# Designed miniproteins, single chains, continued (3), part 3

Each design is a single chain, and the fold is of that chain. pLDDT is the mean over its residues in the fold that is shown.

## One batch from the design tools (miniprotein)

Design m8075
Fold by ESMFold2-Fast:
Structure m8075 (fold): chain A 62 residues (1-62)
Amino acid sequence: SRAVSLFAAGQILYIAGEYERAIELLEEALKLEPSPEIYRALAKAYRKAGELEKAEEYEKLA
């Protein structure tokens, strides 16, 4: 699915250290198909981007 492809791309960007771009793709995936995996991935990406409050919000939704 498109959501799975966006999630995979977001994870690759996260591993590459491209946190802002990872967040964009992961948020797109979330809009298509919410899942605990996407919430956890967003929490990690936001934490690495220094967005600690946003990271905590997504951690609670996972």
Scores: mean pLDDT 87

Design m8076
Fold by ESMFold2-Fast:
Structure m8076 (fold): chain A 57 residues (1-57)
Amino acid sequence: SPLELVKKVLKEDPEKLDEIARQLGFDPERVRELIEKGEYWTPEAFNVALAVKELEK
């Protein structure tokens, strides 16, 4: 699941998550907050989760 994978990346490699957020034009601090709160229905959290899934293939 992209949502489980993005949570794993936030715990194990938060710098990688921040870099993905920056590449997509999002604020990394905001993306971290949204993922920690479980607000995956936001465009920021959802699109970062999809990008993480794509890059981890």
Scores: mean pLDDT 80

Design m8077
Fold by ESMFold2-Fast:
Structure m8077 (fold): chain A 93 residues (1-93)
Amino acid sequence: ATVSVTVSPSSVTAGQDATLTVTVTNTGTDAATVNVTVKDANGNAVAAATATVDAGQTATLTLTVSAPTAGDTLTVTAFVNGTEVGSATVTVS
């Protein structure tokens, strides 16, 4: 599947619950099921969301990370059928 992924914001505040917005655009001709995971610096999954995005459509996924640790880096990864289609990092200050 051909998808484009963007993540906002690029930084969040330590010790405060943070909301990440992941925008997925399906530029392919078939519907895609997108799985998004957020991992901490230790590789533990701290948030996840799933959406089905029809051909030519855009979906917005909202993920909440609870009280992230100062100096950590959160890794946001999007998968379609187990294949990575996008990744971004979010810094914790």
Scores: mean pLDDT 81

Design m8078
Fold by ESMFold2-Fast:
Structure m8078 (fold): chain A 77 residues (1-77)
Amino acid sequence: LEKEIKELEEEIKELEERIKKLEKEIEELKEKLAKEKDPKKIEELKKKILELEIELGVLQLKLAVLKTVLEILKKKL
């Protein structure tokens, strides 16, 4: 149980780092979008941002599930 908790905490940390990386990439793309004047490039940036936002949402959901499992395991100790 203690070993499983430690492994889960490590997975949560890895996932949080990945989420922070995606958030930074999305912000950089949004800054590019704000300055872009070419309609074709605007559409490409919007599509890329949407794709990354969907991936971010999936990772945030995974993080929430893992944190919930961790809290349940800690309560059983």
Scores: mean pLDDT 84

Design m8079
Fold by ESMFold2-Fast:
Structure m8079 (fold): chain A 65 residues (1-65)
Amino acid sequence: AEKEEEERKKKLEEVLEKLREKAEELEKRGDLKGAELLRRLIELTEESGDSSEAYRRVEAEVAAE
């Protein structure tokens, strides 16, 4: 039972790590809008516990920009 929770947590951490790295890069480049959107994605992902759902929503917002 715990194996699936650990697997989800690990995948979530990997996604969050990638997003934080991207947000950092955008912030360094002066793309504050992009960094803000990625930070919102991170918050939504942590809140929902589901990266696929939150990721697709915010990625659509970024694509629309």
Scores: mean pLDDT 69

Design m8080
Fold by ESMFold2-Fast:
Structure m8080 (fold): chain A 65 residues (1-65)
Amino acid sequence: DELLKKGKEYFEKGDYEKAIEEYEKVLKKDPNNAEAWKNLALAYFKLGKLEEGDEYLKKYIDLKE
């Protein structure tokens, strides 16, 4: 997925807010994309938004079996 790839590129550059925007676009199209939920959580943790990060990490955990 190009959006997921673009989000990872922003994350690697330290642009966590732009990474979040791209991951949210992935999840708008496919809310069952576990990798996008995980990466969204990690980006929120990098911004110090621990509550939101924990919420999104729970989505990731709920989707993986």
Scores: mean pLDDT 85

Design m8081
Fold by ESMFold2-Fast:
Structure m8081 (fold): chain A 117 residues (1-117)
Amino acid sequence: EEVERLKEEGERLLRRGEELIAEGKRLASPEVAAALDRLEAAARAAAQAAAAEEGEEGELRGNLVYAQGMRDAAAGAAGVAHARGDKEAAEKFREAARAYAEAARKYQEALELLREA
């Protein structure tokens, strides 16, 4: 099923984003890491609220909102790391932002297909 394939692709991209965030946090200053932890908590809270509907639609909506939140959090962290001269951390966060943006596109496409079924 196309929806299932898109979910699997989205899940792989979320895992890649998480790995890149962990690498970036290890390289970044403690202040950047702490700010990112707060933004990640906010993204998880927003995702839980979005997933309030039962079933697959709620799951996809929650994952979409999480991916969007983490995309924005990673992009923000990349900007701060760059401004502080942490070029390697900034690049890891940019890669994470791209992975989360791609995950968001996959979940959005899956949600559209599910609603057309």
Scores: mean pLDDT 85

Design m8082
Fold by ESMFold2-Fast:
Structure m8082 (fold): chain A 92 residues (1-92)
Amino acid sequence: STATVTPKEKTVKVGETVTLKVTVTGAPVTKYRVKAYPKDKPEELIGEKETSTSFISLKNLTKAGTYTVTVEALDADGNVVASASTTVTVTG
């Protein structure tokens, strides 16, 4: 199975909401797990959530920097069937 996140990169100002769309082909998907972290510091997870919607809103990006957002698509058994990433640049 294959997942894509649109847009592949996005630039916003601090405090703006980013909306992402996830498309998955080849597998049934029950939910999405979303993680956001600074590109150079994956240990500094700034946000994690699960959602059943293919539209994902990122709010409260209050610190300038470049972030990696990963989206894992999960089946009904909780297995990751596909994943994709995008880059969000926050300017202040």
Scores: mean pLDDT 81

Design m8083
Fold by ESMFold2-Fast:
Structure m8083 (fold): chain A 76 residues (1-76)
Amino acid sequence: MEEAIERVRQALKEAGLEDLAPFVEETLRKILEQEKPDAGLAVGTVLSVYAAALEKGIENADELARKVLDIIEEAF
């Protein structure tokens, strides 16, 4: 659990989205602490990261979104 959150935090920091890290971290903790993670909440989190990356003009927004999704799936 903590390893997945730390990997997401690092990915967001490297992408310049550190301002989103507290919100994403809290949401991921809620997802990963559940016996059955809410798939809608997980998808919503990935889409929020993708939208924020696009708004900031990050060229690899799709790679960041995929990386976050992979981290969540690996922790499941």
Scores: mean pLDDT 74

Design m8084
Fold by ESMFold2-Fast:
Structure m8084 (fold): chain A 77 residues (1-77)
Amino acid sequence: KIREELIKQAKEVLEAAKKGEVTPEMIDKAGNAALTAKYELGDEEAAENFRKAIEYMTLGDYDKAAEYAEKAIKLLE
């Protein structure tokens, strides 16, 4: 189900951020997850946290990226 897929994707983003192994593919994954959370699930708060994770990944702030990925997981659980 959509919620379970989003939790899985958020956990993958979290692990990538924790390891500092953020790639363009992980940024795209987080972006797609944000769109899915907003438009398929109707969860704008989860979508916002995925977007914040992308913002901080782009800035190279992996600690903040991980924080926002964790917040997305908690919102989806």
Scores: mean pLDDT 81

Design m8085
Fold by ESMFold2-Fast:
Structure m8085 (fold): chain A 92 residues (1-92)
Amino acid sequence: MKYYYVPELGTSLGEKDLERWKEELKELKELREEIKREIEELREKIAASPTYDRELEQRLVVLESALGIVEAAISFLERLIELYEKAKKEAE
């Protein structure tokens, strides 16, 4: 197995690290779409309600916060993959 030094991380990364991040990225993207669907369903339910529902509004805030965290995790993993590909390109 070949390892490539990534100066931005101060460590060497291998193909197995890349495969793991790609799998984690796939799972996070699936979770993102699931959270987006739940947010849409909650927004429609809130819009259909004739009165303010605190529990629905609180659940919406929690899901929107969770979506932000998942999107940040996706961006982080995509950055790690980019750094690995760059290090590999510079070594070859």
Scores: mean pLDDT 82

Design m8086
Fold by ESMFold2-Fast:
Structure m8086 (fold): chain A 72 residues (1-72)
Amino acid sequence: MKFGVTIDTAPEGAGPRVLDKELEEAIKKELEKMGYEPVNIKVYVREDTSPEEKERIKKNIIEGFKIAKEFA
């Protein structure tokens, strides 16, 4: 199924949010490997999000989609 995804990983009141195109691209590639057809992915993160935190966010999102596919 073709779909768009908007993900906001910043907690309520955590300061300014920015789109992370690198994280969007990485998530899109992993979802395509799992058989999804993402057409538009937007991921908002805090401006001060570390590379280590971005890796954790990516892993959590991918695991969520993997679990969802097990129940389909």
Scores: mean pLDDT 70

Design m8087
Fold by ESMFold2-Fast:
Structure m8087 (fold): chain A 63 residues (1-63)
Amino acid sequence: MEIDGEAEVTLLLIKAVVAEMAGDYQEAVRYYEEGLRLARELNLPPETIQRLEDGLAEVKAKL
């Protein structure tokens, strides 16, 4: 019932991908940026942070 920060970052990544698939690139950017900030705050593994940065860059290139 309690969601930890790692689960929240994963949920934000899923929401970003769903928004991107729907063509809502501004919303996808918001979810990626929020996930990145939270991942850095929680000091998550570098590979997780890199995945979020790559996704954000890809979506921004479509704007």
Scores: mean pLDDT 81

Design m8088
Fold by ESMFold2-Fast:
Structure m8088 (fold): chain A 73 residues (1-73)
Amino acid sequence: MKVEVEILSQTDTSVVLLVTAEADTEEDARKAAIQAAQDAAKSLGGTVSSLQTGSSREDGVWHVDLTATVKLK
């Protein structure tokens, strides 16, 4: 399973993250992406305020893109 986290934008009060996950099933890819977003939010000292997900399948691998807005304290 492959999971990557990228910062799309950052301000003093919020961070927008892009999480990309790859797995053999859509459910596993979604779970991995959500977990990575939550872990990244905690490491930044914030909480996830919104999530948007998309999924696609190529060559037997599921790809999930998750955009998360993290609110900083």
Scores: mean pLDDT 82

Design m8090
Fold by ESMFold2-Fast:
Structure m8090 (fold): chain A 55 residues (1-55)
Amino acid sequence: MEEYKKILEKTREAGERALEQMSTRLSPDVIEGLRARFEESLREMEKKMEEELKK
């Protein structure tokens, strides 16, 4: 049941690594926007996982 938290942590780490790689090619403004979207997606994913586990 708590395994989803480890998945979220690994996803966050992978996303941050991807953003770092993209920062060599994209402007800081674009990277900041992508990071904001990524964090928003992680919050939605956590909420959805919690709702599914209650079913």
Scores: mean pLDDT 77

Design m8091
Fold by ESMFold2-Fast:
Structure m8091 (fold): chain A 58 residues (1-58)
Amino acid sequence: VTRADLDLLEAEARAAGASDEVLALIDRARAALDAGDEAAASAYGRAAGEALVKEVGE
């Protein structure tokens, strides 16, 4: 996952009216990238994407 991927995911989440829980997962993914923890960043990014699909996806 990259910062650009997280920026796009956040924009999509905000446009879809996703919960604060989804946005918090995206913030955690960004914090992990800032710390150089790519494994944690990927895990939080995936969790945010899955939560977004469950909330707004069909």
Scores: mean pLDDT 81

Design m8092
Fold by ESMFold2-Fast:
Structure m8092 (fold): chain A 54 residues (1-54)
Amino acid sequence: SAKDLKVGDVVTVTLPNGETYTGIVLDVSDSEATILAVGSDGKVKTLTVPASYI
C-alpha cells in the first residue's frame, strides 16, 4: 500500500508492460513514488511511478 511506503524502503516496481525494477524509495507523495532503481544490466536509474505499481 502507498501508505506503507517510506524513504529508504527496498521495493519492486512492476510496470503495465511487465517490466520490473528493484530499487530504493527516494521520495513518496500521496499518488507517486520516486525510486533509485537498478536494471538487469546493472545500470542505475531514477524513475517516478504511481504508488499502485509498488
Scores: mean pLDDT 77

Design m8093
Fold by ESMFold2-Fast:
Structure m8093 (fold): chain A 59 residues (1-59)
Amino acid sequence: SMEELRELGREFGLSERQVRGALVLARELPDDVVVQLLVKEAGLSREQAEALLERLRAL
């Protein structure tokens, strides 16, 4: 799981801390809200945020 979080960080240009934060958001909030927060807070495009969310849900 730590290795997978580091790999996601590398693929999406995020720190491990940012990826762990995104995982917590994915567990607590609806998909549309998580996507909006990833775009606003992490500076991802909508397409990148949606792709990251799919990868996080597969963990």
Scores: mean pLDDT 83

Design m8094
Fold by ESMFold2-Fast:
Structure m8094 (fold): chain A 82 residues (1-82)
Amino acid sequence: MIKVLEVEPPRVRPGQAVTLTVEGATPDDKVYVGDVEAESVTQLSPDRIAARVPADAPAGTVKVYVEKDGQRSEPVELEVVE
């Protein structure tokens, strides 16, 4: 079961990179921001994934989650500002 523990920074603009602290990261993991799939996802370590906030991510408090082996993690919250 994949788990997202933290997203940093907690407040971002579209196009900005975020780092996710996760349990059990793999290179095939997908990251979603406000239900929009991030194209630029890089595994940094077994516990960290870097992702770029999609340009079309909705503004406001959005959910960020990881999808692994067809299963979605519990989301963490991220504030997307214009």
Scores: mean pLDDT 78

Design m8095
Fold by ESMFold2-Fast:
Structure m8095 (fold): chain A 71 residues (1-71)
Amino acid sequence: MVSPLAIEKAAEAVRAGHRDSALQALTDALVNAGLPEEEARKIAQEAVDRMAAGASVEEVLKWVNEKVKEL
C-alpha cells in the first residue's frame, strides 16, 4: 500500500508549483510498492492531475490505493 506520507509530500510539491517533483516522488513510491514503472507513472500522473485540480490528500490517497489493489 502507498504510504500517506508519499501522497502528502506530493501534494506539498503540487501546491508549490513543482509538479514534476510530485510526479517523480509518487512514481518512485508506487514502484517501491511493487508496481511496474509504466503503470506507476500513469497512476502518479493522474494523482498529480487530481491534486492540481483541487482534490484533497485523503481523496487522492484513497483513489491511488484502490488502483494499486486492482493490480
Scores: mean pLDDT 81

Design m8096
Fold by ESMFold2-Fast:
Structure m8096 (fold): chain A 70 residues (1-70)
Amino acid sequence: MSAEELLKKAIDALNQGKTDEAVKLLREAYELDPDDVLGLTFALMHAVLLGQDKAAEEAARLINEAERRR
């Protein structure tokens, strides 16, 4: 499974209200491709729009971690 596929599954989990599954998939996507800031940002925006604070916080944390690697 690619990082892109994991991000797609995370967004699907967000749409289904499966917040804990989405958080897990976001972490797995980051581990596979830690430089995909755009993909993580898209997931963050989606989590915010759905009011899923836990997933939004995790996506924001991973984006910050990716930026700090520069």
Scores: mean pLDDT 82

Design m8097
Fold by ESMFold2-Fast:
Structure m8097 (fold): chain A 56 residues (1-56)
Amino acid sequence: TKVEENLGAAYSHLRSQGLDQGTITRVLSESLEQIKQAKSPEEAVKIAEDTLKKLS
């Protein structure tokens, strides 16, 4: 589904940056509703990046 594509893109991006599983899970949980509503996987990645910066 579109949601699975968006979540997969965000997860892969965060993992490629060397983040640990706990941090990835926290970022995705915090941004879940925004990622579900993202118009594209690229937007989902940006949402995850912005969320990571806010949690830092």
Scores: mean pLDDT 83

Design m8098
Fold by ESMFold2-Fast:
Structure m8098 (fold): chain A 67 residues (1-67)
Amino acid sequence: SDEELEKEIKTSLALMYMGLAKLLESQGKLEEAIELYRKAAEIAREAGDEELLKEAEEKLKEVEEKL
């Protein structure tokens, strides 16, 4: 169904943002990483992926504490 496909696309997109955010975090680009973790969390929430949402929110909090 279109809903299932949209959920799959959103989950994939959120995972891409998580990967890019982690890369930027490893480079010390904390403000840029925060922006991407926020995007990942928002998209994960839209996809209904509670596990990915939790991971993104935990990472967001962790990186914000480093500023």
Scores: mean pLDDT 87

Design m8099
Fold by ESMFold2-Fast:
Structure m8099 (fold): chain A 60 residues (1-60)
Amino acid sequence: MRVVLSKEVDPTQEAIDKALAELRAEAEKRGLRVLHEAVTPVTGDDGSEKYLVSLVAESP
């Protein structure tokens, strides 16, 4: 089964790196195999610039 884990973060490298680390840890905790990672610019619900950090993982 393929799972997408995502987190919306501030447009800084520190926020992106932290989100990736957290998503990787969550995938590992769930026993998922990480396939791909992506960072996409988005507009937040308040109109501010944000990044959507996504991790595509698969169950064994």
Scores: mean pLDDT 81

Design m8100
Fold by ESMFold2-Fast:
Structure m8100 (fold): chain A 62 residues (1-62)
Amino acid sequence: KLIEEGKRLMEEAVALGKQGHTEEAQEALRYASLGIKAAKEGNEEEAQKHLAKAREVLERAR
């Protein structure tokens, strides 16, 4: 679930980058990647924090 959410956020970040929001896209991609990594390591709390940051960046870029 968390890994799938992180992948979706990475896809949204890539789409934002194509629209010209390069800095926000890179920041969101970084947080989404950290969230996926934490989820793979079994650290759900850290994964949720990183994915929440990715979502905040994506929302603010719009």
Scores: mean pLDDT 81

Design m8101
Fold by ESMFold2-Fast:
Structure m8101 (fold): chain A 83 residues (1-83)
Amino acid sequence: TRARTEAALRRGEELLARARELLADDPAAVLAVETMAEDARAMAAAGAEALRGMLLGASRMFRAHPRTAAEGEGLEAIARELA
């Protein structure tokens, strides 16, 4: 439902904000996370499946980085709930 998609977006945005803070010493990484947050909002507007795909992509990138591995795992969990 739209409400479920919006709730997933809110939780995803919290994890993206945390990742942004963890990467604050890297301006390029901060810009990338800000772009991901904008993409997440756009995908949420398109629907649950679109948001799920976006969150899985962001999850993969964050899990590859030692500082954001936990945030990546959190995004994957949210994406699984949208299935």
Scores: mean pLDDT 86

Design m8102
Fold by ESMFold2-Fast:
Structure m8102 (fold): chain A 60 residues (1-60)
Amino acid sequence: MKYYRALEDFEGRSPLELSLKKGDILEVLAELGDHYLVAKSLKTGKVGIVPKSKVEEVEV
């Protein structure tokens, strides 16, 4: 499985966007073009869209 970590705090502007706190770990479910991911927060269990610019890939 592919995981990402939040680089900074981010508040989603819609119910489709996932809100993040710096250091949150996300499981990647799908890629949406070049700029977005569909991801699941391991902290909250919520699924949503996140900007790729706000996260980095990590090995776990």
Scores: mean pLDDT 79

Design m8103
Fold by ESMFold2-Fast:
Structure m8103 (fold): chain A 67 residues (1-67)
Amino acid sequence: VGEESLERTYQLTRDALLAAGVSPEEAEELAEAARRGAQGVIPLSNDDQKKRTTAVTLLSRSLLQQS
């Protein structure tokens, strides 16, 4: 996977969360988890399952529209 693809995943997820009113710190953590998930690394902890589900859903739709 290219670095650009991972960066795009991060940016799309972060922007979606920021638009939803999530703080930059939390948005970055969730976006980083989504980027690592896209690379095949373990996802967020269960504590953030609700936000993780939202991030994954938005990411999936964004990726489908981009490609």
Scores: mean pLDDT 64

Design m8104
Fold by ESMFold2-Fast:
Structure m8104 (fold): chain A 86 residues (1-86)
Amino acid sequence: MAVATGFLEAEDAEAAAEAAARVPGVVDVEVIGPRLVRVVAEGPTPEEAEAAVRAAAEAAGARIRHLVVYDEDTGEGTVLVNEEAP
């Protein structure tokens, strides 16, 4: 099993959070700023967990600022997107 955590930047964090929460595989959504949303997705593979976060970003019209996938079966964590904070 894998867990992906994404930090999404959007014009409206509350609207983005609502859109992200509707995506299959998304298990947690938290508004952490007026333009910043944290999304947690789960999947049977790292690729499926990543795909769920990317689908959430697309549904929300949001930019992925940070994306980390943790594979619980291997114990490996991978940083896929790491944009510096402005």
Scores: mean pLDDT 82

Design m8105
Fold by ESMFold2-Fast:
Structure m8105 (fold): chain A 73 residues (1-73)
Amino acid sequence: MSEEVIEAEILLSLARMLISVNKLAEVPDPKLLERAIELAREAKELAKENPELVAEAEEVIREAERLLEEARR
C-alpha cells in the first residue's frame, strides 16, 4: 500500500469519527462537519487512483454536507 493510500485511509477514519460524534450530539457543530468535509476531500485527492477509497470519500462528503445543510436550517 502506498503512503498516499495509508494517509487517505487515516483521513477518512477521522472524517467518519467527526460525523459520528456530530450525529450523537444533541446540537450539531457545523465546524466539525466542515472539518470532516475537508478531510474527506483531501483523502479523495490522495487516493484518486483507488476507486474504492474515492467512493468512500464521496459518501463521507455527501453525508457531512447533508448534515451541515440541516444544521444551517
Scores: mean pLDDT 81

Design m8106
Fold by ESMFold2-Fast:
Structure m8106 (fold): chain A 79 residues (1-79)
Amino acid sequence: SLEELLELVEEARRALEAGDVERARELIKQALKMARELGLPEVAKNLEVALESLERGDVVAALSGLHEAIELLKKMLEE
């Protein structure tokens, strides 16, 4: 569901802010799979950017991708 996807992305952001890169990577991969299954290409793209940034050690770019995915999901849940 959209709510489960939002919770996964928010948990990934919290893990990354806490410095738990391994946990964040796992959660982002789970969220990306769910976004693809739900047919949410814009959310999936931002999660892909976050994952690629994390693989390069760019935590700031990864957090930006997660933030954008969260904002998109929140807009979808407003109605």
Scores: mean pLDDT 86

Design m8107
Fold by ESMFold2-Fast:
Structure m8107 (fold): chain A 64 residues (1-64)
Amino acid sequence: MDATQLVGIHEAERLLELAEGKDEEAVKLVKEAIRLLQQGKIEEASKLLREAVKRLEEKGIDTL
């Protein structure tokens, strides 16, 4: 795993903690993104993470 994948996984894990108990669909999106990051599918993972962030922010959860 390269440094870019590792950083992406760390940020995704943080989003997972923010989503747990608040949005089950966002949790699913982040978990799938982590799986894709572990497989080197960075572009696909980024799309799922953006969707998860959008869902959480629409619910008033700060993702920054």
Scores: mean pLDDT 76

Design m8108
Fold by ESMFold2-Fast:
Structure m8108 (fold): chain A 101 residues (1-101)
Amino acid sequence: STDEKLANFFDTLMRAAKEDEKLKKEISKLLEQMLRTTDPAEQVEIAQKMVDLILEYMKKKGVSEEELAKVKEYGDAFIETVGKEGYLTAMQRAIKAKFAG
């Protein structure tokens, strides 16, 4: 489901941030920008930057092409949900999926 893909994206993002201090700082900066913007187009641009950072990190870590494709699928669901419903709704759906299922 989309909610499971959102939960998997946030899980991947949190795990990567715990493993890499530089990535954690870059993600934190993007999250601050996301929370400060009221422009939906800017939220989508920030979401894309977050996804790109995670994919680049995983690629450098040497994960398989199959794992990269799965994370891209999760990231694409995140970007689409941010564009349609906003960032806070995407996060709420991810949290509910993780704790309700």
Scores: mean pLDDT 87

Design m8109
Fold by ESMFold2-Fast:
Structure m8109 (fold): chain A 78 residues (1-78)
Amino acid sequence: SPTFEQLYQRGLEWYKQGKYGAAADAFDGALLLEPNNAEVWFNLGKAYKARGDNETAEEYFKKALELEPDNEEIREAL
């Protein structure tokens, strides 16, 4: 089974290539292993926003901000 790091890095690689659906799937896999990781929730939100799903992106940014309320990068995405 892939590790958290392998899934998260895979998601970042797909995102960099503009393959936002594949990135989202990889980030979902990472969240099954570490559900309270604000960085992964934030990147999942970015992937959905890049696909034009702004409502789902906002929900994921809010989850990330709940985990890290003082994170200005996450706050600015809302």
Scores: mean pLDDT 91

Design m8110
Fold by ESMFold2-Fast:
Formats: structure tokens, sequence, C-alpha cells
Structure m8110 (fold): chain A 92 residues (1-92)
């Protein structure tokens, strides 16, 4: 359960370091990470987060529309989702 949260947090950190714009949202147990202006390190980190989610049995997809990459993960635990959201707002 925790591997997905850690991989998503890493992808957010890499995206911010590359100057990309990151938006994270949670709808029920579905976590969505949207990145605009992603560099190659961010793309690889998002691919690793996708693999981590799939390895833990979550339904996940990574899509690209224009300059926006979207990682969508379904079935995320409340603890994992909370950890990602707190990291996204910069308070933890």
Amino acid sequence: GSNTAGAVIQAIDVAKAEGAEVKVSLEGDTLTVEVEGAGERTREALRQALRAAEAEGNRAELSEEGDRLTLRIEGVSATAATGVMLRYIGDQ
C-alpha cells in the first residue's frame, strides 16, 4: 500500500524540481496527478508510480494530452491518499 504513495510523492517532487506545474486531486478512492511542462525525469518518475500502483493491484493509467501528463490511480487507501495530498500542499 505504501509503495504507491511513496512513488507518487517522488514524482511530484521531481516535477516541482523541473519547474513543472502539478495538480493533485482525490475523488473517492481515485487519486489523479496532473503535470504540465514535464521533463524526462518527471515522465520516468510518473512511469515508476504507475508500475508501483499496478504491482499493488491498483487500476492505474498514465495518459498524455498536449503538454499535460495525467496519472490516475483507482483504489488508493485513505492513508496513502492523505500522505500524497499533504505532500502536494507542502505541509509535510
Scores: mean pLDDT 82

Design m8111
Fold by ESMFold2-Fast:
Structure m8111 (fold): chain A 96 residues (1-96)
Amino acid sequence: GVELVARYVKARVEGKEISLEEELDAWATILGGMLSRVVAQLEKLAKENPDLTVEQLAEILRRVMERLKAEGRFPIDLSDEEIERLVKEAYEELKK
C-alpha cells in the first residue's frame, strides 16, 4: 500500500537500508500499480524537502491515487508533466 511505497522512497532518498522482504513488497506494489514514474517524482520531492515524513509522503501518494480514481484514470496513462503537477498539488494541499 501507500505507506510501504512511502517508506521505500524515504529510505532510498536517505540512503538507508531496508529489509529484503520490505523491498520486494515495495517492488511488487510499484510494478503492479505501474507507479515507477510516480515514485520518481516522490523521490525528487523528498530530496528537495528532507523534512518530509513517511506519513506525509504516504498522504501525498494517497491523494494522487484518490484523484486518479475519481477521474477514472490509471498511473500508466499519465505524462511525466501530469504526474509532477499532481504530486506538487498534493504537497501544496498538505502544507495548508
Scores: mean pLDDT 82

Design m8112
Fold by ESMFold2-Fast:
Structure m8112 (fold): chain A 55 residues (1-55)
Amino acid sequence: GALSAEQNAAAGEAARAGARAAVLDGSETGQRLGWQRLKEAGLTREQARLAGGGA
């Protein structure tokens, strides 16, 4: 389903945090941490995907 404005904002922030973690770590571990942050923000993988572009 569609994300609320709050969920979309949270997903964007979590995605940026994940990207920063990946840049700092430079590894798959950083990408996993980004995914974990999205989950901790109460977002499913599908909700995060929709917030990331809906493509």
Scores: mean pLDDT 60

